# Designed miniproteins, single chains, continued (2): the designs that were tried, part 30

Each design is a single chain, and the fold is of that chain. pLDDT is the mean over its residues in the fold that is shown.

## One batch from the design tools (miniprotein)

Design m5014
Fold by ESMFold2-Fast:
Structure m5014 (fold): chain A 81 residues (1-81)
Amino acid sequence: MLEEKMEELEKKVEELKEKIKKSTALSEELKEQLIAALEGALELTKEAYEKMPEEEFLEVLEKFRKDLDELEKLIDELEAK
């Protein structure tokens, strides 16, 4: 269960990175900054997965998932203008 949630999160990050790369509304500089931020956040989340108790980690995972959903929504709003 927890491993599956991590795999889903990693897949979501990769999908969002691809969406950012393909965006026509974002500048190249902003794309690079957003991708770097996503990669850094994923790395920290993987470290938390290894070091934290499962219950505490589920809260971290849920927050990161919500942050990813909010970022995707923001990108969609920018594309829609």
Scores: mean pLDDT 81

Design m5015
Fold by ESMFold2-Fast:
Structure m5015 (fold): chain A 88 residues (1-88)
Amino acid sequence: SMEKEEEIERLVELAVKLLTLEEKGIDEKYIEKVRKEIEELLSKISDYSLEELLEFVEKQLKEILENEKNISSEEAREILIKKLREKL
């Protein structure tokens, strides 16, 4: 459904945001808020855990960036959305 596609797009956006925040060591309270939002979305569309989602997104981002050195952030996001849609 269209609603599920929008939720998958938001999951990718939030997961990338969470990984960036954790890498930069920014505000633990804000990180916790983002984690909870991801968990709520995942519970509606999938049996995946937050940890499984983050591992998947991190692995796929690494593979995309290693295979396509000149890829834009927007193109990488589109590929991630497609891959996550196929997995969920």
Scores: mean pLDDT 80

Design m5016
Fold by ESMFold2-Fast:
Structure m5016 (fold): chain A 59 residues (1-59)
Amino acid sequence: DEKIEQIHELVAKIIDAVKEEKRDEFREYMIKIGPELTELALNNPEEAIKKLEKLLEKV
């Protein structure tokens, strides 16, 4: 699934972009919001991609 692969790639880029000292905090945040993002990715992958792109811009 092309869009699901794109979502995985964006998540990987975000994780790589997050500063080392904030990685644990960011990981905890993603665990909390993860189910919501997963639901969005399944129901509306285009919106999930947009949300992840915005998050990547914030680092």
Scores: mean pLDDT 74

Design m5017
Fold by ESMFold2-Fast:
Structure m5017 (fold): chain A 105 residues (1-105)
Amino acid sequence: SLVDQAVAILKEAVEEYKKLEEAGKLTDEKAVELAKKLIDSLASLGDPVGVLDALRSTLPSEEARAAVEQLRGLVQKALETGSISADEARVLLGLAALVVEALEA
């Protein structure tokens, strides 16, 4: 399903994010690069916002659903503006990590 593809995309981005964070290599440049790659991969599914809304409905907790809603908002803003700041990228990657953690619980 498109939801399963979105989950795979999120897991790949979160794995790279955690690797960079644990190595102390998550620079502003790397955060923006990884966030843009995640957004572009989600956009390749045709309807990234609709897929994230569908993912939200499958999540077991209110906290996980809220994390997807925030992630959705950041993805939508980045697609509309064509840009993402380093601070927004770090928040987006952290939200993606929370969503992946909830899916693995």
Scores: mean pLDDT 88

Design m5018
Fold by ESMFold2-Fast:
Structure m5018 (fold): chain A 62 residues (1-62)
Amino acid sequence: MEEEVEIFKEAARELKKRYGLVTDEDIEKIKSLEDAREVFSKLTPEQQEEFQKLALELYKKK
């Protein structure tokens, strides 16, 4: 639950670093899974796939 929110925040930070797709403001707004879903819904299908891939990579570190 809280760990999943942190994973999505880190995935969003990686999207910013690698692709410039999200802002620090967008990342700081992710306080719940609903907030993460809202950020996800604004992305294109290709960007959504990358977001999921980054989140999965971060999840594997646990």
Scores: mean pLDDT 75

Design m5019
Fold by ESMFold2-Fast:
Structure m5019 (fold): chain A 92 residues (1-92)
Amino acid sequence: MALEKLKAMLEQEIAELRAMGASDATVKQFADLGKKAIEAFEKGDYDKAVEYLTQALRLLSDAMAAAGEPAPSDEQLEQAAKDVVEQAKAMS
């Protein structure tokens, strides 16, 4: 069940953002983007799902950089989003 795994992943990333000291506004923005990605995926709009997930992962990357951790490049974030969506499609 691919959607449950994607939702669980997003919930875990929200916990990581909170642990890194991200603001409530950043956490809310991440959650809103994750919700939009799931809705796009459910509609079969995989391009939009990748776009929203890439934006959410960019927020996580920005929080990592602010915490002094190595941040992935924009290309790596887009590839990660594509990989997640393709894996979710394969499990559907």
Scores: mean pLDDT 78

Design m5020
Fold by ESMFold2-Fast:
Structure m5020 (fold): chain A 68 residues (1-68)
Amino acid sequence: MEEEERKRKLAFERIKRAIESVIDYNKDNLEAAKKQLENILSIAERILPDELVEEVKKYADELFKKKS
């Protein structure tokens, strides 16, 4: 049934939350934020389909712009 889709949705949401946490934690150090975001995106590339990886990248870019 929807077990595969549910797991994928949970992973996607967890990665989005991790991006938010990294940006918030490193608000005074943009270089550290960028480095940690690259690590999170690497994890996303391993566990999410390409379409969701692109959405995660756009989400990270938008949040980073707001904090810059």
Scores: mean pLDDT 76

Design m5021
Fold by ESMFold2-Fast:
Structure m5021 (fold): chain A 91 residues (1-91)
Amino acid sequence: MEEERREIEEELAKLSEEAFELYLKVTSVEPLLRKALEEAARLWEQGKPEEAIEVLRKAIEEMKKFPKDEALAERIEKAKEEGLSTEEFLK
């Protein structure tokens, strides 16, 4: 039981990190990704981790259909390493 809970927590954390990275790389879909992250966090706090994972998975799969900007992705990674805020980058 504790191992299953740990696995669910790690999966949600991993999906949340991947979703956040996609949020920074794909500005055109950021409202959808942001909403999914907020909804997943709420579901997790309400004791519905499986629904939280499903919300994130569904949003990530939908966003994978969009083309990514390789140059933008590199610029975002560099800015993130320098500690720049996402607000400054999204201008």
Scores: mean pLDDT 67

Design m5022
Fold by ESMFold2-Fast:
Structure m5022 (fold): chain A 61 residues (1-61)
Amino acid sequence: TVPQSLLDAVGAISPEAAAVLKEADKRNPAAASSAAGELVTYHPDASAEEAAAMVRRAGAG
């Protein structure tokens, strides 16, 4: 399960990425949490589009 603080951090980068992350968390919480952590830790300057794409990849596989 993705913690709310991590959802908030992703939302600060991209609200779209946060919405995608919530859906990814329902399908695969481990992959969703890992993708969110990677985004926040290594790519905090990612564009809204890049952030959303990273989280979508986690939800898709």
Scores: mean pLDDT 78

Design m5023
Fold by ESMFold2-Fast:
Structure m5023 (fold): chain A 90 residues (1-90)
Amino acid sequence: AAPITGGAVATRQDDGSYSGPALLVQNGVRVSGTVTITGTSFTVTADSPLADGPATVSVLVLDKDGNPVDLLTGTGTASGSTITGTATPA
């Protein structure tokens, strides 16, 4: 399957997770979604179905005040409308 690439901005939530908008590209098609990071767990919920395949997403991490605190690479696999994987330092 065609690989998925993308970018996201994840802001710290009250529960200690990081969440925010994501934009994915697969086979030249843009798909919006939402990234959620909890510890090393990386998930993107896409607004439309994705073809199965590997995913790599660059994530800018912001604190609750909007200040950049990290840059992560999310890697995972897509199935249906969800990408699941891990986040590591970029």
Scores: mean pLDDT 87

Design m5024
Fold by ESMFold2-Fast:
Structure m5024 (fold): chain A 74 residues (1-74)
Amino acid sequence: MELLRSLDREQLEEILELLEEELERARETGSLSESMLRTIELAIEAVRLMLETDDPDAALAMLRAAVEEEAAKR
């Protein structure tokens, strides 16, 4: 989580591009489970939020909330 705070905008944009590419590949091949696809989608949304708001704490809070929601299903 601390790593995300140290990344510059260029690195965040590169990570976003890689995550979007991986999500498209996984959707085409069916290689990932539904839960993994959802995790990648949430990661993409978090990185986009960080780029838009320049607020890594907001993005991290969103990821934590998503993880807690998944845990609550059990």
Scores: mean pLDDT 70

Design m5025
Fold by ESMFold2-Fast:
Structure m5025 (fold): chain A 64 residues (1-64)
Amino acid sequence: MDKEKEVLKTMDEAAEAAAERYKKGDTVTASQVHGLLLHSLDLIQQGKYDEALETAKRALELAK
């Protein structure tokens, strides 16, 4: 599904940004992003792709 692919891409970008935050010692922000990514994954499993995408975008914005 096109929406599922967009969610996975956004999650991957957020995970990379969080990994860079973690390497700089910002473990709190990295942990919060990780929690949002787990929630986004749960929403994908429920078929709630619009909510999953919104959660993944929130994770990416937090990681910036």
Scores: mean pLDDT 82

Design m5026
Fold by ESMFold2-Fast:
Structure m5026 (fold): chain A 59 residues (1-59)
Amino acid sequence: SKKKEQQEVNILTATKIRLIGLSIDGATPAQLQAEYDRVKPQLSAADQAELQKFLDKLL
């Protein structure tokens, strides 16, 4: 539904911001992966792919 699409976009954006913050704070690659894995089940396949590409840029 339209509501789910908006929610997924918000989760994706919020997670990207959290990953940047964690990276700046000196989080390990394992910690960044753990944050991604925690959020992954709540995202669509397309959003998971986008977040994976974003994470790859931080690692």
Scores: mean pLDDT 75

Design m5027
Fold by ESMFold2-Fast:
Structure m5027 (fold): chain A 97 residues (1-97)
Amino acid sequence: MSPVERLLRKAIELAEKIIEAAKKKDVEGVKENQMLLSTVHLGLAVINAPEEALEAVQEIIEAADEIIKALENNDEEELKKALEKLKEAVERLRSLL
């Protein structure tokens, strides 16, 4: 398994934890896992991972920010959209494995 594949699998694991935290309306859980994703993104950049991998992880981080905003505003429609966006980014990331 390449170093890139290890970091991509970790990103998927963290994204799944964000989805579960969001379902529980656990804003702190979303923030914690988003912070760990930022560390994974930095790790991918340091090892010169393909641009597609960096973009996919960044999309997950951006979707997590949208989830946080939706949860803080009690906006169920925006939460649904943000979760769909995050799931699409995870599928893009899975396609790189």
Scores: mean pLDDT 88

Design m5028
Fold by ESMFold2-Fast:
Structure m5028 (fold): chain A 98 residues (1-98)
Amino acid sequence: MDKTIAKALGLPESKGKTVTKYLNLLLDKLESGQPVNEAELAEELGITRQRVSEINANLVQVLSRLVQQGLSPAEIAKQLGIPDPSKIALLLKDLFGV
């Protein structure tokens, strides 16, 4: 996951572990119906709120592009290295309101 997700988001592989942790925390909160708070994510990841915003912006840009290309949640999950496509569907609903 680490190398795949970092590459997919246009981030260095050295940031892959942080990006993977970010996605897992985000998806777990969405699956649990919990509100997503950037300050809480930053504290749990040990990074700044600004860094969380940067990762989120890159994720939104990539997801928007893949959705515009007509990819299904399962195809998007494969490109991001995420094993569960239902988690991508939850993420798309949270970010794009669909």
Scores: mean pLDDT 75

Design m5029
Fold by ESMFold2-Fast:
Parts: sequence; structure tokens; C-alpha cells
Structure m5029 (fold): chain A 85 residues (1-85)
Amino acid sequence: MKKEIVLKVFEEKLKERPMSYAGIAYAAYKASEALGIDEDELLAELLKIAEELGSLRPVKSKEELEEDFKLADEIVEEAVKKLEE
């Protein structure tokens, strides 16, 4: 299922680098747009993964927020590529 691939890619990336709520919300938005997944349902599941991994962090700078958005774009791009095979 499309959502499962997004969740798996997100979990793997968060094991390496924590993300802010804003970054996670942006990832949910981008994945919703790209894959037709419900944004609110996806956001809830992404936040649960981040909480379980202890990888939810506050934003400390504009640069850190931009890196969160870049990581979110990479997560969505990787999920799309995996679905295209």
C-alpha cells in the first residue's frame, strides 16, 4: 500500500536524523499531494513513529527547518520511486 512505503522510508530516515513537527507536517502534505494519501491520517501515523523513535525535536534555526523540509522532500521522492519500481 502507498502509505506503508511512506511510513517505512520515514522511519528509516528518522533513525538517522530527528525531525521537527513542522518538517513532519510538511512531509505529510507533500506525500498527500504526490500519492493521494489522506494528509491528516498520514500526519497522525508519522507523528506516532517519530514519538516511538524519540526522534521528534524542536526547530532551533531557519537552517535546521530548511534541512527538515529537504529531508521531507527526499522521503516523499524515495517513496514515489519505490512505488514506480
Scores: mean pLDDT 82

Design m5030
Fold by ESMFold2-Fast:
Structure m5030 (fold): chain A 81 residues (1-81)
Amino acid sequence: MKEENQKRAETLVANAEALVREARKLLEEGDVKGAITKAQAAKQLAEQALSVPYADEEIKERAEELKKEAEKLIEEAKKKE
């Protein structure tokens, strides 16, 4: 078992979660462009986490949830443009 892949996936998920939180805060503050930028970065990191081979099911499910959440934030931010 390679702990490196699991650790990498966990790091990508943690960073995506942080970016989702930042995107929500920026959207609440009216920074639509900042919110879109952070949400797009979160989506990209979540997609990278899903591409990590042999990551466990829990991490994959979390990455999928973060990807969907980032996509919803992008949609909400675009409606405010």
Scores: mean pLDDT 82

Design m5031
Fold by ESMFold2-Fast:
Structure m5031 (fold): chain A 74 residues (1-74)
Amino acid sequence: MGEEVAKKALELLKTMTPGQVARKLIEEGLIKRVLSMALSKETGVKVEDGVVTINPPGVTGNPDFSVKLTLELA
């Protein structure tokens, strides 16, 4: 994982800014984790353009509300 992440970061740095590269790598890690959660017990979890939208468990197709998380890199 670590060495593959470093390799990917170096390739992406040829065409993207460091901030964009870091965001993309975090998004990939977050997407994998979020997908794992959705497949286990959590439902209504969506990741799109660096934003994670989480709906309450047990609400599918008709969510009462959603929680929107945005990634910020310093």
Scores: mean pLDDT 54

Design m5032
Fold by ESMFold2-Fast:
Parts: sequence; C-alpha cells; structure tokens
Structure m5032 (fold): chain A 75 residues (1-75)
Amino acid sequence: SSMLEALRERAEKRVKEYIEKNKNASIEEQSKAFSKLLKEILKEMDKLNVPPVEQTALMLRMIGEGFDFILEREK
C-alpha cells in the first residue's frame, strides 16, 4: 500500500542515517545501535496498526540493508 511505501522510505532513510553515523564503530556498537533502531521502528509500526506480516517484511528488509553494509566493510 502507499502507506507501507511511505513507511519503507522512512525506514530506509533511518537505516542510511544509522550507517553514516556508525560506519567507523565496532561490530558490537553497530549491533547495539541497530537493535535499538529496529525496536524504535517496530514500535512506530505498531502505533500505526501495520499488519504483523507487513511489519515482518519491513524488518527483514532493514536487516538485509544492515547485512549489505557489513559486507561492504569486508571488501
């Protein structure tokens, strides 16, 4: 839906901000910061009554973006 697309864009922006802020942080620090970000976004989705399946899909997308960031660091 258009609402989910807007939420996805906001989540992608937050992940990009997280990456830029934490690009020189340790893996442990990155992990803690990312976990906090995921929990904040999940809470926001819950307040907006996003269906559980759609919440799961967006969370998995964000986790994938975090994984790509880690892979870029290993190159």
Scores: mean pLDDT 76

Design m5033
Fold by ESMFold2-Fast:
Structure m5033 (fold): chain A 96 residues (1-96)
Amino acid sequence: KLSKELVLTQMRFRLMALAVDLEYRYYIEGASEEELYEYMTKEIKSLIDWALSQGVSKEEIKKEIQKFFEEMKRAYPELSSLFDRIEKDILQYLDE
């Protein structure tokens, strides 16, 4: 079993990798907002399930997710509405 700190560090690393992939999909491949929505929600839900399986609390995961979307909205303000939709659905999923 990984330490909580190591699990959270891996979550941050995976979220950063998703941000890079989203940037490539959006700006280089011309992916639609709906394609980005489906991709991001699937990948983040998978990451949440993994972190929960490692024993990290829902509250700690929620803080990491909220911080990630705050950073994403600052980096890509044109996608703010998309990120609000994804964040809302992800937080609802985390609450069950």
Scores: mean pLDDT 86

Design m5034
Fold by ESMFold2-Fast:
Structure m5034 (fold): chain A 98 residues (1-98)
Amino acid sequence: MEKYEEFRKKVKELAEEAKELVEEARRNGALSDEDAERILAGLETLLEFVEAGANPADVADMLIGVLERAREASTDEEVRRRLEELIEEAKKLKEEYL
């Protein structure tokens, strides 16, 4: 029980960091407005699923999938590198808690 609460908290923290990075990438032209809006919508859906008590494995896979789409859509190497770091953290959470 406590282990899954820590997992959910860390997933929310990663999703919020990803939202800030996507907004920054939109402002500096590394992401198009259309791609940024789709990625932000995916992160909002993820956060709704976390609040609804969705299965932790599904939550982890959704987060990884949204971050991988953001990385593929990004044209800036530094933004892609930062997204790759978030993807690796999400994968570590899946391995450690699930």
Scores: mean pLDDT 84

Design m5035
Fold by ESMFold2-Fast:
Structure m5035 (fold): chain A 93 residues (1-93)
Amino acid sequence: SMVGAGLTLDGVTIPTRESHRIELYLDGELVATGTMAAGDPAGGRQVVGASFKSEQAAKSLVPGTKVTVRVLDGNDNLVGETEATVVAHQLPG
């Protein structure tokens, strides 16, 4: 079953002019899919809504983990790919 969570990523450098679909990879394996809001991510932290492929995949993305982020447009074409660091699993309320 898919597990939903909010992730905060640091180091996303791909600028987006609209909301984009994303794929998160750990060691070349797809661990989560989700969405990233429009914005300039250069030098900033990006919040992503993520759906994990499994509970085990969710547990693997602890703070400090390096992930590959693939950003896809509305036609599922690759817009860009970057490496980012997980800094939080969920935004504080």
Scores: mean pLDDT 70

Design m5036
Fold by ESMFold2-Fast:
Structure m5036 (fold): chain A 100 residues (1-100)
Amino acid sequence: MSRQQQLAQLQAQFRAIVDELAALGVISEQERQAMLQALDQLVQSEDPLQRSFSLFTLNAILVDALVRARMQKPELVDQVSQLVDQANQLLLQILALVDS
């Protein structure tokens, strides 16, 4: 599998998690769009500062999703926590490929 194919697969998996978080109502549509844009910037940007800012944005929204689940939908906390953990693992894999 090529590096481009690996990145595309990881991006698709991350987008699926973002869509599931939106479907659970723990992120807003604005946050969903911000995450998708930050993911694209993380993969496409040659600027290390822009990549770091994109990663920070993604992590901040994931933390906010967990906080909202605890406050508004406590029955979903375990599911949201699992999705956030999966998203963080995918981001680490994407970063490893981008910095290769």
Scores: mean pLDDT 87

Design m5037
Fold by ESMFold2-Fast:
Structure m5037 (fold): chain A 60 residues (1-60)
Amino acid sequence: SEMDKLTELSRLIESQRGRLSPEQLLRVTNEALKYLSENPDISVEEFTEFVRKKIDEELA
């Protein structure tokens, strides 16, 4: 469900507080929400992998 995807996004963002800057967290959140709006049929697992990839890109 959409709520499960948003809950997982929230959990992942909270786990990165202090590791990523507020600007980086906002960027990941905005990209994830845009991706979800463009891909509403995406599974929770695929969405989680997308968010993790975006977090990893910010850390590189």
Scores: mean pLDDT 86

Design m5038
Fold by ESMFold2-Fast:
Structure m5038 (fold): chain A 85 residues (1-85)
Amino acid sequence: SSDDEQLERYGLLLGALLRIVTTRFFFGELSSEEYDELMGLLNQGLDALENKDVQRAQQVLDELREKYPELFAEAQRIVDQRLKE
């Protein structure tokens, strides 16, 4: 279904964001406050995916895009490159 395709894409985006956020934090490129907020949002998104809650997953991704547009753009580029196979 289209919902299953959306959830798959949301999973790829959240996975890419998790990798970016964790890497940047450990190299001192994010504050503790930014890291805590990002990890809180990412965990909410992952919970939504586990529950197959398309609406909640979309809300979390929209909030990540609005608050952290550069990180979101990087994750989107990674996902788009993987889907060009």
Scores: mean pLDDT 87

Design m5039
Fold by ESMFold2-Fast:
Structure m5039 (fold): chain A 88 residues (1-88)
Amino acid sequence: EVKEQIKKLEEKAKQIEATRKDAQEFFSNMEALAIREAEKLSEEDSVAAQRYLNESTAKVQRLRDEQLGILDGSIKRYKKLAEELRKQ
């Protein structure tokens, strides 16, 4: 039944949206950890600490953007499929 397929697609999108939220929190925690490690390093070498922070946060941001982009693509795909089925 088309109605059941629409519901499953919307439920799938909602599940991925929850995963996206968890992923955002995970990357925020990784960034916070990088900041803490940089603070420890700054006691010995402030220049090395700033370099580490910049490199680590850039890496976390890149991985976050890649992962969230994949999840956003999946959410959009499932929502589009559900909308196309509603038009039938």
Scores: mean pLDDT 86

Design m5040
Fold by ESMFold2-Fast:
Structure m5040 (fold): chain A 71 residues (1-71)
Amino acid sequence: SASERAELEAQLERARAAIEEAAKARDVTTLMNARHDLRELRERAEALGDEATAARAQELVKETESIIASL
């Protein structure tokens, strides 16, 4: 539904902000938790047929993995 897609988009933006803060703080635990939550968000978006949100979540997963690898 449009309402559920809006909530997923809001969760994605909150996750992005949290990842940026955790990266600055070098908080690996928070980054790992965010990566896990983003994978779940991606699966939920895929189940809803929201390919755009799923793709954006996957991009953020890859960005988070790169940040963790660089710490």
Scores: mean pLDDT 87

Design m5041
Fold by ESMFold2-Fast:
Order: structure tokens, then C-alpha cells, then sequence
Structure m5041 (fold): chain A 75 residues (1-75)
């Protein structure tokens, strides 16, 4: 099984998320209580989305098959 692949970087209060996989993904911010907030939908391979940073962030990418991956971003 190949989970979705994303890379996230934090610089100057902005998180840049890149889809480094081969399939479109939806990107969510996951809070410590388990709640999720959608940051991007249908992010294509090689595309980036930029969102305002809120300190340490946990990001989840989901592909069209329901596979997920988690990435932690911190200052």
C-alpha cells in the first residue's frame, strides 16, 4: 500500500504544503483533540497550497481511495 505523500514547510508564519505523490489529495489540519479542519481539496500532484501557521500543526493528507498520511510541522 502506498499512502499519499506530502511535504510541508513552515517559514515566516506560513505553511507551504506540496503534494509529492502521484494522486490528488485533500489536506486537513488535525488538532490535539482529534478535530480536523480542511485546508485544501483536490490538491494535484506537484501543486502547493499555503496556509497561515498556528504554531505546531499536524497535517493529514487523504487520497481518493481513503488512504491517509500525517505530517507534523513546527516552528
Amino acid sequence: PEPPQIEATLEDGVVTVTNTGSHPVNVYRVHGDGSAEQLASNLQPGETVKVKAEGKMLLEAQDEQGRTTLVTVSP
Scores: mean pLDDT 80

Design m5042
Fold by ESMFold2-Fast:
Structure m5042 (fold): chain A 82 residues (1-82)
Amino acid sequence: EKEREELAERARERLAKVGEETGKLGTAEGAGDLVVSAIRSGKLQEALEMLEIAAEKLDEGERKVYEAAAEEARRALAAQEA
């Protein structure tokens, strides 16, 4: 339980920073909410697939946000499988 909350908190912090760095605050908030919800609900594989598709977007800033979100989702999935 604590491990899931720590992963959710780290995902939120990372996505907030990436949103500030790229200027894509709305995209970062949406991607962050998706990852946090997936960590808490256990739907990480579905969320990861959605984020990887979104990372194909043409805008470099949006791509960086979705890549960061996918990395946090993969980290949480690995922790759940361990």
Scores: mean pLDDT 78

Design m5043
Fold by ESMFold2-Fast:
Structure m5043 (fold): chain A 66 residues (1-66)
Amino acid sequence: EIEKKIEEILKRVKEIVEKAGNDIEDSLETFKKRLEDYLAKNPEDIEEIFEIIKVIEENLEELLKE
């Protein structure tokens, strides 16, 4: 279950970064490892991470207007 949620977060982060005109491939593996390590210690934070991603997605167009 948590593995599937991590994959969803990674997919959404990649989409955000690509919309900003950047490539995340070199950093994606490092980010995944750090996220897995963090959530192994703090599994309760998974819902807050999803909420943060959602806020970024909702404001992405506004953040990119500058």
Scores: mean pLDDT 73

Design m5044
Fold by ESMFold2-Fast:
Formats: C-alpha cells, structure tokens, sequence
Structure m5044 (fold): chain A 72 residues (1-72)
C-alpha cells in the first residue's frame, strides 16, 4: 500500500469516527458539526463524499447538502 493510499484510509477512518460521534448529538448540533467537518476536509474529495452521503442518510438540511456539494 502506497503512502497516499494509507493517508486516504486514515482520513476516511477519522471522518467515519467523527460522523459516528455526530450521530449522538441533537439534530441542531449535528448540522453544525457536519458543516465544521466539511470545512476541515474541504480539500479532500473522499472525506467530503463520505460526509455528503452521511448528511443525506441522516436527513440534514437541503442547504447544508448543497454547501457540501459545492465543495466537490
């Protein structure tokens, strides 16, 4: 496995852990946490796609989904 592939796997794992923690938050705090997470990983398309998928699955606001899609 290349250093790039290892870095991608680590980033995806960290993103998934952050999203799992976000799921435990109240709905209002989930949207803010997801927005912060998207900003943190704005230059990482793999992490952004994972965040976007999670946001859609958890019925977060259409505005937030559009904000994340614009970063891709």
Amino acid sequence: MSPEEIEEEITLSLTRMALATTRKLPKEEQEEAVRELAEKYKDNPLALREILRWAKENNLSEELIKEIEKLL
Scores: mean pLDDT 80

Design m5045
Fold by ESMFold2-Fast:
Parts: C-alpha cells; sequence; structure tokens
Structure m5045 (fold): chain A 120 residues (1-120)
C-alpha cells in the first residue's frame, strides 16, 4: 500500500547508429493528503545482442488535491544511443511512493514520444 508500480513497453527500429529519445509521463494517485514521489526507470534492450541499458531518475512532481485525493504527475526524458541498425525494446516503469498505510495508491505510465534520430 505504500508503493505502486506501472510499466509500458515499445519496440523501435534503427536503420544505423542513432540516438533514441523517450519522453514518459507518470501519474500517481493516493487517498488522503500525502506527498507522492515518482521515480522512473527506463530500460533499453538490444534485441539482437540482448544487452540492456537502464537509467533511473526521480522526477520533480506536480501535486493536485481533489477532495481527499492526492494526484502527482511527472515527466522525464531519457536518451539512449545505439551503435548499429536493429530493433530495440524500450520499457518505462513508474514507481509511486509516499502513501500512508491506510491509503489507496495507483500508478500509471505511458510514452508521450519516442524519437529515433540518425547520428552522423
Amino acid sequence: MKTATASTTATVEAEGPARITATVLGVGSASGDTPLTLTFTATLKDLESGEVTTKTVQAPVAHSRVRGWTIATATATFEFEVSKSGKVELTATATVSGADESSELTAAVGFVSIEVEAVE
């Protein structure tokens, strides 16, 4: 009841060396007037080699309170580089923490954008 986690996954293809920029939006909600923290983890998996790169950021949150509920929203941007053409899998996870023991807690996460830009 003190943490909730949500994940989303996307597959993208690079035609060669590229920078992949993923922007994610996370939302947490809890019953009661409690400050919530949003932590994002983004993982890039190369589907040819199986190599995994993981980045984690705790994002600044905007809090809203609606009649006994706390809603927290945050956006984070992750940049990854790939050196070869091929398919990669992006997974974004949002973890919401800070809820009281008696509080209901939910988490949601989604990709806002994924951009693949050729490098040189």
Scores: mean pLDDT 82

Design m5046
Fold by ESMFold2-Fast:
Structure m5046 (fold): chain A 86 residues (1-86)
Amino acid sequence: SSVEKMQAIVDELKAAGVPLLEALLELAEEIRSTGEDRTEEEVIEDLARRLNVSPETVRKQLEGLDEAAQQGIEAFKAKLLELSKQ
């Protein structure tokens, strides 16, 4: 199913050490463990700190990933790998 395919891709990207994916997963676990609600702006700022980039850069990267996800799993994977090279 699509869920199993997405899980396999996430596991591959985790193994590849994609910084944006690692930062997203770490932030998700922190939110889950603390029970704190975060706004989109707070998430973007936290990711910017973890990746040592501007909040505007993170917002553009997340927008690009959302657009790629709408095109399909292959496009999403390719976009994540592209962002890891920057």
Scores: mean pLDDT 68

Design m5047
Fold by ESMFold2-Fast:
Structure m5047 (fold): chain A 93 residues (1-93)
Amino acid sequence: SEKEKLIEAGEKIAELMLKLGGPEEVAELVKEMAEALANNDLKKLGEVFRRGYELNKKYRIDASFIPELESTLPEEVKIVNEAIEKRAEEIRK
């Protein structure tokens, strides 16, 4: 189902961020991200992404993992992920 795919995507994000050197605080961020994705809550996703960007800056984790999700997720989620990625670039500038 769509909800199951979004949850799995969130869990995969957790695994990637932790593998790339994220501490326990990354696991909490990922839970919030998975919930936001499952509920299609774009406002919450934006807030979670801002926190994620702060962690990425601290631990040098790049948003480059987001395209991996697009290969397996529905078009709606792909649009959401593209928006998150675009926001990452705006914050970096």
Scores: mean pLDDT 54

Design m5048
Fold by ESMFold2-Fast:
Structure m5048 (fold): chain A 85 residues (1-85)
Amino acid sequence: MEEELEKALALVEEALNSLKKDGDSETIFVVLGGRTIVVHVSLVDGVINVHVVDLDSGESQSVSARTREEALAKFREVLRAFAAR
């Protein structure tokens, strides 16, 4: 689980680093405990938005941040919550 979590965080960090200008977005698929999680990251008006969807349950959660580091930290908490279910 921790290894899958760190791999998911690395993929999301790469996607966050690809957001160069307003309107940029990226979608990533990650696997945690055999479940497929969709992560959509976007940059709108200087705000980073991360939308997380568990394709197995249909549950979703969104977080917003002003920095990539804050976005990644908030995403980690969302991912841990999803992994615990």
Scores: mean pLDDT 80

